# Designed miniproteins, single chains, part 57

Each design is a single chain, and the fold is of that chain. pLDDT is the mean over its residues in the fold that is shown.

## One batch from the design tools (miniprotein)

Design m1976
Fold by ESMFold2-Fast:
Order: sequence, then C-alpha cells, then structure tokens
Structure m1976 (fold): chain A 104 residues (1-104)
Amino acid sequence: LLKQAEELLAQGREAYRQGNYQQAVQYFQQALDLYEKANAPLDAIARTLVYLGMAYNELGNFDQARKALDKAEELADKVKDEITEGVLRIGVAVGKLSIDNKEK
C-alpha cells in the first residue's frame, strides 16, 4: 500500500508538472486513499492533500481545493518534525493565496 501510494503521488506530481491537472487530481486522490488505508505518517497524508488542493485550484475547483488545504493545515499542526511542518504550512499558504487570486 505505501509503495503504491508513493508511486501514485510521484505520477500525480509529474502530471501536475506537465499541466495535466485532471490526471494529477486522479493520481493524488488514489494516493490519498491508499495512504489513509495504510495508516501512513501524517506528513505523507498532509503533503498529498497539499498537492491535491493545488491541482483542484488549477482546475478552478476552489471549494475542493480549500477543503484539501484546510485538512492539510490541520494535519500539519500534528506533525512533530518542524522542517516538514514548515514545508507543509508554506504549501498550504501558497495554495490558499493562489485560490484567492483566481476566485476574483
């Protein structure tokens, strides 16, 4: 489960990099499902939610984007590694700022 989730997360990030945001959402949602089933570390789940939120934002799905980023922020508060928590908080902040700029 974890290795499959990590592979899906990697495929989602590659799709996002190429501008294939619909495919990125599909991969990130599948990765999230597998991470949750595997009781993965909170940082893996939170990071996946940040990417999912960013991909939804690129598609104009602002409600789904905010929900994903809000959940990522909640999980970031529970992450014990200060560097990983900081990276997640920056991802959430950038994602939310991007949503606000597009939702004009």
Scores: mean pLDDT 78

Design m1977
Fold by ESMFold2-Fast:
Structure m1977 (fold): chain A 71 residues (1-71)
Amino acid sequence: DHALRVREETIREIAEKLGLSPEKAAELFRRATKLVEEGKSVKEIAEDLGISQANASYLVKAIEEYRERAA
């Protein structure tokens, strides 16, 4: 499934960029995706996830790119 492969690739990239395990990267991807869908700002996402605004900005960009590639 193309969408599943794109999701797995995105999670791997997040894990490498943020220095996380694949399991933690998957958790952050899932939570950040929900927050983006709710219209939360990068600052609100950073506060909700307990990460830096730089890491939250990267997550938002990765989610937007995932949505374009998986559509």
Scores: mean pLDDT 82

Design m1978
Fold by ESMFold2-Fast:
Order: sequence, then structure tokens, then C-alpha cells
Structure m1978 (fold): chain A 92 residues (1-92)
Amino acid sequence: MMAKLSAEARASPEELRAAEEELRAAGFRVVEETEDVVVFEGRYGDTDYRVTLDFARGVMRVEMIGPSSLTEDAELEAVSAGRRIRSKVTVL
């Protein structure tokens, strides 16, 4: 119903810490930070993303902001975007 796509993946504390460092290095902006949760917002390619790192639950959530339509391809793109951010930072 909403023009918003989200994907959530289980991650170890070490993977979440690596993702946090990679997102900071990639120039993503911290919009919320607590003891258990860090929320980043930034642009990758032509899409704005919100990435939530939940250390208490051991999950990483990637959200596309403002997609005009929700499809299976858009779901794969959201999952792929989080992985691409990680891969791009590790190649640098």
C-alpha cells in the first residue's frame, strides 16, 4: 500500500559493525543513534536509502525512500543496494 520498499536481513554483531563503518565511510548521514540502533540516510546511485542497524536484534534493514511502484524487482534492488554499499566500501 505504501510507496516504500524495505528489506531486512539477519546479521552478526561483527557484520553490523562493519556495515556501520562502511556506511560512515560512504558518506551516509546518521539521523538516529541510540545504544542499540543506528539509522543512516544517504544516496546510492539515483535512489535515497535509509539503513537501520539494530544491534540488539541482530538485523539490518534497508529501505528505499519514495519508490513510485513496488515490484519484485524493486525488492531485489533494495536488498542489492545494501550489499553494493558494503562491496563498494571494501573495494576502496
Scores: mean pLDDT 64

Design m1979
Fold by ESMFold2-Fast:
Structure m1979 (fold): chain A 89 residues (1-89)
Amino acid sequence: AELEKYRKEAQEKLPKIAEESLEPLREILEKGEELPPGTVNGQELEPELVREYVERVLELLERILKEGMSLEEVEERMREIVEELVAKL
């Protein structure tokens, strides 16, 4: 019951979250700011992989706003992004 309510609220908030996240992420990439090292499943990501992650997340956020993606579709795309980055480690 509570999980279903959370997912419904997340779905309704998804476009606003995407809109609010686009500009900050775009500014980071455009200004050439060096991203801090990240970790995925306890493994350190090289700065290049962190940048690829941010770029792919930015593309996904733009698709959410333009195409009206479902929460399930967003979760699947995020999983694919993470899996592809982990495969490069």
Scores: mean pLDDT 71

Design m1980
Fold by ESMFold2-Fast:
Structure m1980 (fold): chain A 86 residues (1-86)
Amino acid sequence: KLLESDDENTRILAALALKEIGEEAVEPLSKILQESSNEEAQRLAALTLKAIGSEKAVEPLKKALLNENLSEEVKELIQNTIEELS
């Protein structure tokens, strides 16, 4: 996964590319939040989903909150995004 890369430049470029893709990026970004244990990848995915602003992210974001590897910061970001999109 590009957002899980140790190379910060690779992660930033991947996040920017996914933001430009828009709604089609919602599924892969949501999957990162649901399955990843990498906090930086989770944070970038959550920020990118918020920037896209698609209501299609609401149900995947609710499912992502079941991921026990989420930091409190990422959980708060996800919850705020759900409220904004709902």
Scores: mean pLDDT 75

Design m1981
Fold by ESMFold2-Fast:
Structure m1981 (fold): chain A 61 residues (1-61)
Amino acid sequence: SNAEIAAVRAEIRALQDEYDKVLADYEAGKITPEEFKARYDEIVARMKAALDRLNALLAAQ
């Protein structure tokens, strides 16, 4: 549905914002390289899942 597509697109935008914040924290020395990698890997996995859901929703329209 259009509402589900809008929700997934909002999630993708939120994940991009989360990545920018994590990168800024890393560049400012607030988190370790290991913490950055863990958060990056989590964001990438969530982004892949969101894109897979978006593709499925668009195919069902």
Scores: mean pLDDT 89

Design m1982
Fold by ESMFold2-Fast:
Structure m1982 (fold): chain A 112 residues (1-112)
Amino acid sequence: SKEEMLKLLRETLEELKAHPYAEPFLLPVDLSTLPDYPEVVPNPLSLESIQEKVDNEEITTVEELEELLNQMIDNGLRYYPKESGLYDETLKFREYAKELLEKARERARKLS
């Protein structure tokens, strides 16, 4: 059902938020501290903004959630210097997100 799918998307987001390397992605980037961010990342995303899209039913599938999460992670990889700890942590967070999305996709197949 749609309700079970939305619950699955919310549960997946909560597991992502609990990861230690999720911290830079929890809230929208503070442009007062990073004024160059919009020049590097024209389409900013955070776990909060993605959660709003789930809550507003703008996204209702695991595939749509995956597209937004990949965009958010790619934004971080574009902004953080490749030699930085934040870049390395973002790569590890990406692998964790892939694992959670694979589990979510398996659960979604059982709901269809």
Scores: mean pLDDT 88

Design m1983
Fold by ESMFold2-Fast:
Formats: structure tokens, C-alpha cells, sequence
Structure m1983 (fold): chain A 61 residues (1-61)
């Protein structure tokens, strides 16, 4: 799935923030967690990973 692909790539980002890691773990347990999806998208954009943020946003649709 698009979300699974994005989460696998996100796991390989070096030096993740606490917020990033919490959002990633939350989504791995519950892929319908909208709050975690929003947090992950924001953190990905802060790290310049707009490509992954777009994949996650498409999974929210």
C-alpha cells in the first residue's frame, strides 16, 4: 500500500525527532490514526521530504 511504502522509507530517515518517531510508531499500529498521519506529514516536510509527505497525504484520502 502507499502508506506502507511511505512508512518503510520514513523508518530510514536519520536523526528523527521524538514527534516523528511517535507518529511513525502510532501509524504502524493503527494506519487510520489521522492525528499521527498529520504529525508525520508535518515532520517529513520539516526534513525536506516532500516526496514522502505527498505519499502519506495520498494514503489519508
Amino acid sequence: SVLAEALERARRIPNPSVEFRRALLALMGDPTDRAALETLVAELRRQGRDDLAELVERAMA
Scores: mean pLDDT 77

Design m1984
Fold by ESMFold2-Fast:
Structure m1984 (fold): chain A 92 residues (1-92)
Amino acid sequence: MDSIRAKVTKLFDDVIKAAREQGDHETARLVELARDFLLNALDTGNVIDYTTAMLLMAGAYFEAKLKGHHDLAELIEKASRQINELVKKALS
């Protein structure tokens, strides 16, 4: 769990940093909320927190996409895939 938690935290933090560097503070905020829900899901096994985190990541992807921040949107999509694969190993 702890190793997966550390990897997941880093993936979120890399996206948050990229969003803030682009001045996309709303996308950064959505990703921060997703991180908090996902870390709680890893700690508790709460599937609702997991689904909420993934929904927030989808929202962040569309927010970045609609603003024309295509590189950020691609980074969010890649991070979401990696997080989902790591979490499947942790929760299954």
Scores: mean pLDDT 85

Design m1985
Fold by ESMFold2-Fast:
Structure m1985 (fold): chain A 106 residues (1-106)
Amino acid sequence: RDELLEEIGRLIIETIEQHRDASPKELTEKIIERLVELEERAPPEDLPLIGEIIQDEIALSNLSDEQRQEIIDEIERAVAEGASPVEVLERRRKLIEEIREQHRLA
């Protein structure tokens, strides 16, 4: 759902904005916490997508702080360029998948 993607994208952007001084690891943990809260209040039809995004974020726990910072920097750039919350979420998920694949092969 576009509405759900917007809500998740906005949640991620707001978390990064509120916690700019946090480490990349701490930011990832706060994003997961907020996504879990969203999952608890979501209708059953939205649970699969929220769960998938939570798993994407949990995969960041296996990355270095440098790789996590790269993801944060890309999101901050996208926001500065005027990207919508949906576009920010799409860019974040794509970058997480690319880094996960590199980490799996390395």
Scores: mean pLDDT 78

Design m1986
Fold by ESMFold2-Fast:
Structure m1986 (fold): chain A 70 residues (1-70)
Amino acid sequence: GEPVPSGVTVKDQHTGTPYTLLTLRQVDANTWRGTASYTEDGVEKTVDVVVFLDANGQPLFVSEVSDYLP
């Protein structure tokens, strides 16, 4: 699959929070882990995220690691 470029902004469909992908590395066949930044209540935060990509390199799912992987 095509790697997702860093600096891409992905909006969380459930919360509406925009995440800007900073780094992304493949961990498993269809799973990538990286870091992303977002702003919450005027404070910029950096979190670890999990990204799933389709066959065209489109992000299907982005979430903080703590939400999906302990």
Scores: mean pLDDT 64

Design m1987
Fold by ESMFold2-Fast:
Structure m1987 (fold): chain A 70 residues (1-70)
Amino acid sequence: SAADVATIKANADELLAATRQNSAVSKELGERGVRGMETFLQAMKKNGYDEEAIAYVEAKIAEARKLLAE
C-alpha cells in the first residue's frame, strides 16, 4: 500500500541519517550502517516489496556510499 511505501521511505531516510552520523564518528561505523541497508534491500527484493520502495532504498544506499567515498 501507499502507506507501507511511505513507512519504508521514512525508515530508509532515518537509516541514511544514522549512517551519516556514524561515518562522521568513524568510517568503519559508516560502512556497517551501509551493510545493514544493503541487507535490508536484499530482503525487500526477495520478499517482493514495492518497486518504488526498492528504488528509493537503492538511491539512499548509493548516497551513503558516495558519502563514505569522500
Scores: mean pLDDT 79

Design m1988
Fold by ESMFold2-Fast:
Structure m1988 (fold): chain A 95 residues (1-95)
Amino acid sequence: AAAAVLETLRRDPRVSEEELAQFEALAADPSLLDEWGLSEGQKLMFRLILADEEEAERLIEEAIELLKKQHPETPEEKLEEIRKELLEELRKLWA
């Protein structure tokens, strides 16, 4: 969830006030991702990091559909692995 991620970032002494402000701005206005010239996959990753659990599941499915469109050769078994890995990494970030 965005609030939990931001709280974790606030406690990390390696994160600057400027970096924290950028993450807070993204949480408030995700359209900033479009201004930064990021790829569609990178935008989805930032949205996933800031999302709550329900929104994260939806965005993971969007990421899988994007992968299917860009790489139709990817087998379903590999897509399932990617789905599980993304959810596991997000759960570590939320903990």
Scores: mean pLDDT 66

Design m1989
Fold by ESMFold2-Fast:
Structure m1989 (fold): chain A 94 residues (1-94)
Amino acid sequence: SPVEEKLKRLEESTIPEMKDFLEAVKKAIEGKMEEMRRYVEKFVDYMEENDPGALDALLTYIADRLGVSIPKTREEKIELMIKLVERIAKNILS
């Protein structure tokens, strides 16, 4: 499958810290929205604990690109990451 090949390439190039984010993208492609949300939550929580500066930089960049406000709360950060995951999944499926 062309989708499987794209996912394998992303997995091979992904740093370990991004594993939960990649898993969220895979779950979105599979239509498993509850599982996708759980992986996004795991990613946000991991980054907040281990590299909050990198998380803030990433979320600022995403917010600017999507034309939305920079998230401040945990829930807002999760919702912004979900929007990104859904856009990536849609682009891979296209």
Scores: mean pLDDT 83

Design m1990
Fold by ESMFold2-Fast:
Structure m1990 (fold): chain A 84 residues (1-84)
Amino acid sequence: MRELEEKAAEFLVEKLKELAKEYPELKEELLKAAELLKEAVKTGDEKLEEELVELLRKIAETPVGLEALNKILAAGKAFAEELE
């Protein structure tokens, strides 16, 4: 299922980049999350996965960041439903 994981990661990376344009105050954090996600899926590096999770947790500490992450989760759910 590596191909499915890579496709999901590509989709989420693109959505994170789109949100970085919609939320300029979170631009650096969202772009960093996109890069960490891309590299974690490519390398399987647990440290990169931990850094991604910690960054997403930090983003979720603000109301604006939580709103942005909810949009990512909604987009990911829609993508998963399209793959059925």
Scores: mean pLDDT 77

Design m1991
Fold by ESMFold2-Fast:
Structure m1991 (fold): chain A 72 residues (1-72)
Amino acid sequence: GYELGEQLGKAIAEGDLETALKLAEEILSKSDPRAHPLVYRILAQEARRAGQDELAAVFEARAEEAEKALAA
């Protein structure tokens, strides 16, 4: 829900890699797998906007893995 998204946004802004990944996985676990690459790419853009380049790179890698899973 909105509350999880707000918590995720805060974790991204703070550069909390562990919390951001956990919250992203929780949100995505209840969504269509075909949406996962797009969601991870959006999260990567938000991380870069917040100056969290390491977290952005992790989300970009997660988007790539999700794209590969859909192509298989």
Scores: mean pLDDT 82

Design m1992
Fold by ESMFold2-Fast:
Structure m1992 (fold): chain A 70 residues (1-70)
Amino acid sequence: SMSKKKELLQAQIDTYLSQVARDRETLSEQEVRAKVERMINELETQAKSLGMSQEVIDQYVEELRARVEA
């Protein structure tokens, strides 16, 4: 279902944010930025595999970027 697909992507974003918070304690800013770009690529691949449109994928990518900067 669409609801379950959204739940999976939201859980993935939450997992990435937890990892970024931990990595910020031990890694340089450049290393954290490189990991975030990898996470974005993985999120896009996952959303595409779930059959989401590019517009929806872009929204999830924007959410991940915004929440990493918060």
Scores: mean pLDDT 86

Design m1993
Fold by ESMFold2-Fast:
Structure m1993 (fold): chain A 82 residues (1-82)
Amino acid sequence: IKEELEKRFIELGASKAQAREVAQAVVEVGLHVYPVGRIGARLFEEGASIQQVIDAIREGSELLKQGYTEAQVYDILRKKYL
């Protein structure tokens, strides 16, 4: 998953270092790594900065743990960071 996330963020225009930082943040959440990674990639594609994506990944992990769906978490984070 880390290598897949790095490739995806590079494809979306991130530097290799930025892509690695985001991928590391996603794997550090432990649970919900796939939905959190997908949310982060969508936010970055829509114009969020790398720092905003990292913050959104951490917040999104907590929202998913609270029982929100991936779609609900994406909507909340998009409104907050974009």
Scores: mean pLDDT 82

Design m1994
Fold by ESMFold2-Fast:
Structure m1994 (fold): chain A 84 residues (1-84)
Amino acid sequence: DEAAERAKEILERLREGKMSVEEAIEELARILRELGYPEAEAERRARETIAVLYLEEGDYERAYEVLDEELREAFRRREELERE
């Protein structure tokens, strides 16, 4: 599958430091949108794919950051509003 091969290339470039995490998320999300996933779901799945990559490499801290960067920021904002 061409989409799967493109995804592998993105992950290898990320592993080699030739691509930023943000660029890898955008490129993977683009592939997923081409496959019919909604934009938000595509981005979530892209982040999960990269998080799994870091988990397989034993980098739990980076996996956590990638998986939950956007959600973590949204969660912090919600907590600030409800903190009273």
Scores: mean pLDDT 73

Design m1995
Fold by ESMFold2-Fast:
Structure m1995 (fold): chain A 90 residues (1-90)
Amino acid sequence: SINEKLKEISDLYLEIVQLVNDGASIEEIREKFEELLEKLKELTKDPKLYEEVKKKFEEAVKNSSDPLEIVREFDKLVGEVLNKLQGLPV
């Protein structure tokens, strides 16, 4: 269900944040980020979104010494996608 996939995405995002806070390697963060992108692709059924974001992430990882900035950029994208799918109840 969509709720189960949203939970998986949320859990993976929290794992990425924890890895960054624990000083994990860029490679470990990349692996979890790729898992998150795969779940986003499955949820939206948009393979082009997956390929484009993955490419941008790979470029950012090579050029950035601060994984927290990468996480923040990705957090914005994930939030936008989730908001489009769920809508904000107000």
Scores: mean pLDDT 64

Design m1996
Fold by ESMFold2-Fast:
Structure m1996 (fold): chain A 55 residues (1-55)
Amino acid sequence: GRADAEAALRSLIATTGSVAGAAAMARRESGVDLPPDVSREELVAALERAGARAL
């Protein structure tokens, strides 16, 4: 759900230091289909659609 997607995004930002880094890691690790220039809101929505969970 949205809360799990937000928790996953916070974890990715903590690891990479940026939203852009989080998006790059999400593409590599989770197979999320994202454009190179993605907003925080678009990344959260994509993670929610992909069923991302807090790990």
Scores: mean pLDDT 73

Design m1997
Fold by ESMFold2-Fast:
Structure m1997 (fold): chain A 98 residues (1-98)
Amino acid sequence: AARKKSFSSAEELIEALSKGASPDLAERLTALVDKLGLEAVNATLLKYQEKIGEAVGVSVSTVSLVINGEVDVAPKTRERILQAIIHLLETGELPEAV
């Protein structure tokens, strides 16, 4: 993935996506990144940007801003997008493999 649409570290991804979110969502995201790996999470985010946007009721551009770690997205919108991302990572088509 392009540098602008992927995080170079798990810490950057977690901080960017969980800014203003509840500790529960941040902890779940951390566990998913650890379980799936940063590359797999980044690939999933890029693949499902449009679906995430539809689920939250926002444009794919807004989802891209959140994934890119931009601060100009409203905290409530970031929280909704993060909830949709966590749901897709936990309960989507991804197998809950070891």
Scores: mean pLDDT 69

Design m1998
Fold by ESMFold2-Fast:
Structure m1998 (fold): chain A 58 residues (1-58)
Amino acid sequence: MSAGEIVLQAIKEAIELAEKSGKEVTVYVTAGGVRLKITAKPVDGKGVVSRVEPAEVP
């Protein structure tokens, strides 16, 4: 998969998990050699808000 496809799939999965659980979900992915942190949080009146940021390097 392309790096963009990996990120989009991870975002979609995080959003679905956040919607189903009603809780904040964090997913870590590596795409194009970059480690990314994807956070999805359900917010009353706004649905699920997703955020993508650089992850901590191990």
Scores: mean pLDDT 75

Design m1999
Fold by ESMFold2-Fast:
Structure m1999 (fold): chain A 77 residues (1-77)
Amino acid sequence: DRAALLERAARLLAELAPQGLTLAAAIMVSGVAAKEANDEEALAALREADRLAREQGIPPTTPASEAARWLRELAEA
């Protein structure tokens, strides 16, 4: 379910937003953590978020907080 993947990705990025990370940095940090935890659902969510960000032209330097909001909005569309 795309909506469930996007909601999960939004939550993962939102957790890192207080650290001032960008979208690209947040995906990298969350991806490493998910891989170490063998969390395949988190990896799938991050891959889908990255794919959609590239498709929609969202810059990799976008703040994680803004990217998380965008992903939540996209999940509800």
Scores: mean pLDDT 84

Design m2000
Fold by ESMFold2-Fast:
Structure m2000 (fold): chain A 85 residues (1-85)
Amino acid sequence: MVMTFDEVEGQVVELLEQAANSTNEEEARELLLRAREVVLEFEAQNGSTPEAIFLGSLIGMTEISSTVMPVNEAARLTLESWKKA
């Protein structure tokens, strides 16, 4: 079944919020990986839509930020940026 953008966005936000609230780096990293998998599944079903590109960019920003800071901090910054958009 094709997921709606609202369903995928909700899943991605929930996973990023869980990562942001995690005190364990490995757990936060696993949650970020699951968020990426959700976006990849959405792209596989719907193609490279503006919505898929947007969600992919949010995950990508978190992944890049996590190279210089803890994953939970990177996820927090990504969510703050998304809430302002």
Scores: mean pLDDT 79

Design m2001
Fold by ESMFold2-Fast:
Structure m2001 (fold): chain A 75 residues (1-75)
Amino acid sequence: MQEEIDREVSLALGLIVVGIGVATGDPEGAFEWAKANADRFAYPAEVFRNIAEVARQYGKDELAEEAEKLADELA
């Protein structure tokens, strides 16, 4: 269950960071913070894939592409 818990925490953190960034009008700042703290995530690739998905939903295609590329590099 440790792997499942760590995955859920990483996903929740990614969604919270992007959610705050979008709500405050600074999704790029939220993404930059996530990059600086990637080593603190149990599953950083999944966190950035979630960031990419949320960015696409809000029309931030360039940010989504960058996040997806970083996720692939961390996998």
Scores: mean pLDDT 70

Design m2002
Fold by ESMFold2-Fast:
Structure m2002 (fold): chain A 88 residues (1-88)
Amino acid sequence: SMKEEYEKLLDEFIEEVLSPEIDPKKLRQITWQMLVTLGILGVEEGKKMADEFTERLNALFGEEETQRLLDLALSGMTPEEMRKAIEA
């Protein structure tokens, strides 16, 4: 189910950010899968899933650290690459 995929993505993201050596490529892959999930679910359901993911990260790390991690994960992705991920 998409809920199981959501929890898997969140767990993978948390595991990577807690790693002694963060792999930016893995963070980008997880973020890409989040964008693909948005495309599969459509705008309304995808927004809900993304909001829930962000809320859970905020609960664990706080807003400032969550934004830093998301910025790192999205680093180097253009709007066109993000659109392509959503359409994949």
Scores: mean pLDDT 72

Design m2003
Fold by ESMFold2-Fast:
Structure m2003 (fold): chain A 79 residues (1-79)
Amino acid sequence: AEEYAEKTIAELEERAAALREKARQTPDPKVAEALLLAADGILRGAEFIRKVVEAGKLDLVKEVADKALEEARAAEKAA
């Protein structure tokens, strides 16, 4: 459970970093803002997984991590 949380957090952080890099390369300020908001949302998901682990709710880690990944994919599509 903890290994799955760590792997998922790392993936979410990499995805957020990629969106921030795209925001830096984008000349349209509205598109850049949307990409940065999507990245921030993904990082909030990663932080929530950390809090679930810290609370000892290891049986919820897979559900929370899977939901965070799904929300990250949706945010990337919307940006």
Scores: mean pLDDT 84

Design m2004
Fold by ESMFold2-Fast:
Structure m2004 (fold): chain A 62 residues (1-62)
Amino acid sequence: SALEEGARRATATGGLAAAQAAAKGLVMDGYSAEEAARILAEAGGVSPEQARRAAEMGAKTA
C-alpha cells in the first residue's frame, strides 16, 4: 500500500527518527506493532532490533 511504501521510504532516508514517526502512523492506521516492525525492517535504514523498538514506541504513543 502507499502507506507501507511511504513508511519504508521515510525509514530508508531518515533512519531511526523517521522509523519511529512512521511506526506511529502505521499503528494509528490499524497495523499491529509486529506488522509495523516488519515493514520498517524491510526498508534497510534501521536494524531489525531498532525497527521493533520503533514499532513499540509508536504503538505506545498512537
Scores: mean pLDDT 80

Design m2005
Fold by ESMFold2-Fast:
Structure m2005 (fold): chain A 90 residues (1-90)
Amino acid sequence: MEEVKELIDKAIEYAINKDYRKAFDYLMEAERLLNPTPAVDARIEREKARLDYNPELLKSAIISRLITLYEQLGLPREKIDEIKEKILKN
């Protein structure tokens, strides 16, 4: 749990700083720790390959994954709204 939160925090920092690739990588690592299955690993690799060619899709994916992870971890939704606003300013 604590390790997953640290990965999410790092992803948020990178996303706010416009490093969407690293932000996405950290979010995928967090998702992998929560759901350690070969199917999830395969899906992550395919998503990384496709999204890497489109920064707008990558930004949208980051926001969607953050919402899902916060809900799964029971983290405050209020923080998501603040983070989403900062990411969308770019």
Scores: mean pLDDT 73

Design m2006
Fold by ESMFold2-Fast:
Formats: structure tokens, C-alpha cells, sequence
Structure m2006 (fold): chain A 97 residues (1-97)
């Protein structure tokens, strides 16, 4: 099982959308549980509502990211994920100024 620090290092090394996709698809539910445990906060919003209305992402990217998160986290967080998990993934992917 990967540590949180190992997952963080892998994410920060990603440079393209395809690399991010390949990385997310390589994560096990156990790896995602580690990420969720570090950033778990209850939200009233669904993943879609958070990405679309709070982060103001375009619909295509919102559906794509929320689908990946829900697929790999399962229903562990119901219809919500923590903003920190989404912000962490997006902040590293958008680690471009």
C-alpha cells in the first residue's frame, strides 16, 4: 500500500492530462482511502456541485473528475467528496501559474 507521501510525490511529478488519468486509474481503493483520510471533511454539496459551482470548472471537466473520484472512492463519501481532495488533485494538476 502506498503512503500518503508516495502518492503526493507521484501526483506532483505529473505533467499532462494523460499522465494524471493513468495515475488516477492506477490508484487502488486503498490508496484513495489514504487520500480521503487525510482530507476528509463533510460537505453539503455533491462532487458535481462542488466542482461546478465552487471551483467553477467547465461541465466536461467537472463530470470527468467527479466520475473518476466517485468511481475510485466508491460511495464511501456518499454523493460528496471533501473540497480538499478535489483541490489537492486540481492544485497539483493545475500546478501551472
Amino acid sequence: MKSFEEIKKEITSLKTEKELLDFINSLTNEDLDILASEYEEDLKLSVYDYLRNTLKLPDGLTLFISGLIQKYLGTKLSDTVTPKVVAFLLGLFAGYP
Scores: mean pLDDT 52

Design m2007
Fold by ESMFold2-Fast:
Structure m2007 (fold): chain A 98 residues (1-98)
Amino acid sequence: DKLAKQFDELIERAEELARRSTDPLVRRLAERLVELLRKAKQAYLDGKISDEQAQQILRLAEHALEDLEEAERSTDTIRKVGLVLRALGDILDAESLL
């Protein structure tokens, strides 16, 4: 299942960020993203969400993860805050699809 594999790839990537991050906000949002992706994968496998909903969740999660990874690398406080807020927005949007 292609979508299930995409969930697994993003889960592994988010778990890696949560494990290595020294920023408490980045770590917390990465952990929240792992929980969201695990729930979304299970809902998809159980037939509770459509392929289209699963794809939208994956896209939002990937965008959030990219922003959190950039925030972890950033030394600019204003940029870091903006990236974290954008990631939180995408996580909340993805959670609303469950």
Scores: mean pLDDT 90

Design m2008
Fold by ESMFold2-Fast:
Structure m2008 (fold): chain A 88 residues (1-88)
Amino acid sequence: SLNNLPPSMEAVKAFLESYNLTPEEVGKATGTDPNDTEQLLEGLGRLLNEMLANRDDDEKLKEIAERLGKSTEEVKEIVNSLLQENQL
């Protein structure tokens, strides 16, 4: 469980897998070190917030998808998961 302590890389990877993401993809998309858990989590937070803020903007979602090396459809699936799981 992720309670009151910085998560391990294994816990971060498990969280990212729930959104079909890898540390390497997030690191590249956010300009953070995928092997630095603190930087990766900061970058991930910014990335997820950017996706949610632009959820109705297909052009912006396409730009995010290109930074992640994914399709726009895959990014839309991540956004839909975030909207459904807002307190998991």
Scores: mean pLDDT 76

Design m2009
Fold by ESMFold2-Fast:
Formats: sequence, structure tokens, C-alpha cells
Structure m2009 (fold): chain A 74 residues (1-74)
Amino acid sequence: EVPGSLATAARTGFHDMGNPPPSAAQLRAATRAMAEATGLSVAELAAALNGERPLSKEQRRALGEALVAAADAA
């Protein structure tokens, strides 16, 4: 049973203060550390990891170093 408001409900869930689901605690910690290392905002780093944001060569290098550190820990 599909009410006409499901699209709005789903959108609101993701736009709720821009806060990701609470299940993502580990990803939030890793993303914060990588954002700090790269000098990017958390949102920009997340988009960059999905390949949706263009990064400068310097930012890609810093991100690579942060990803190596995160991968070594994982």
C-alpha cells in the first residue's frame, strides 16, 4: 500500500538536519578523520568518495594518504 507521500517521507529522512542514519557511527568517525587530513568538509569528502565531486590533485593526494591510513586500520 503506497501513499502519495512516500517520496516526501524518504526525502525528509535523508534531509533531517543532514544527519546520516545512526548505524553509520564507524563511517562517521573515519570520515571525520579523513576530512581533517584532507581539509575537506565531511559532506564534500563523502561525495568525493562516491566520485560525484571533482577534487584537485592536491586534495586527491591527501585523500589517498588518509584512505591508506583508514584501510590499514580496517
Scores: mean pLDDT 60

Design m2010
Fold by ESMFold2-Fast:
Structure m2010 (fold): chain A 95 residues (1-95)
Amino acid sequence: SVLEAIRKSGEYLAGGFRNGAAKDPAAGAKWTAEYATLQSSGPASEEWKKAKELAETMKEQVEKGTLTPEQLKKMVEEIGELIRQAAEIEGEAAA
């Protein structure tokens, strides 16, 4: 169904971020913030704005070495959920 395709697209984008952040948290955060900037005028602009702000904070804190593993995991999951929501909004708007 169209709804299943939209849901899976959101899961794939969120999964891509989680995989990137697991290998290189700073790079994952950087590329997420850059992609979110490209989506600033889209239907999910508010979700991308929140994802960008959290990704920029995550990048700064990772570079400073100030995050515990538990804090990093929470930030990755929160950013991933925002990406999933943004992708679903964009998918529904395009359908």
Scores: mean pLDDT 80

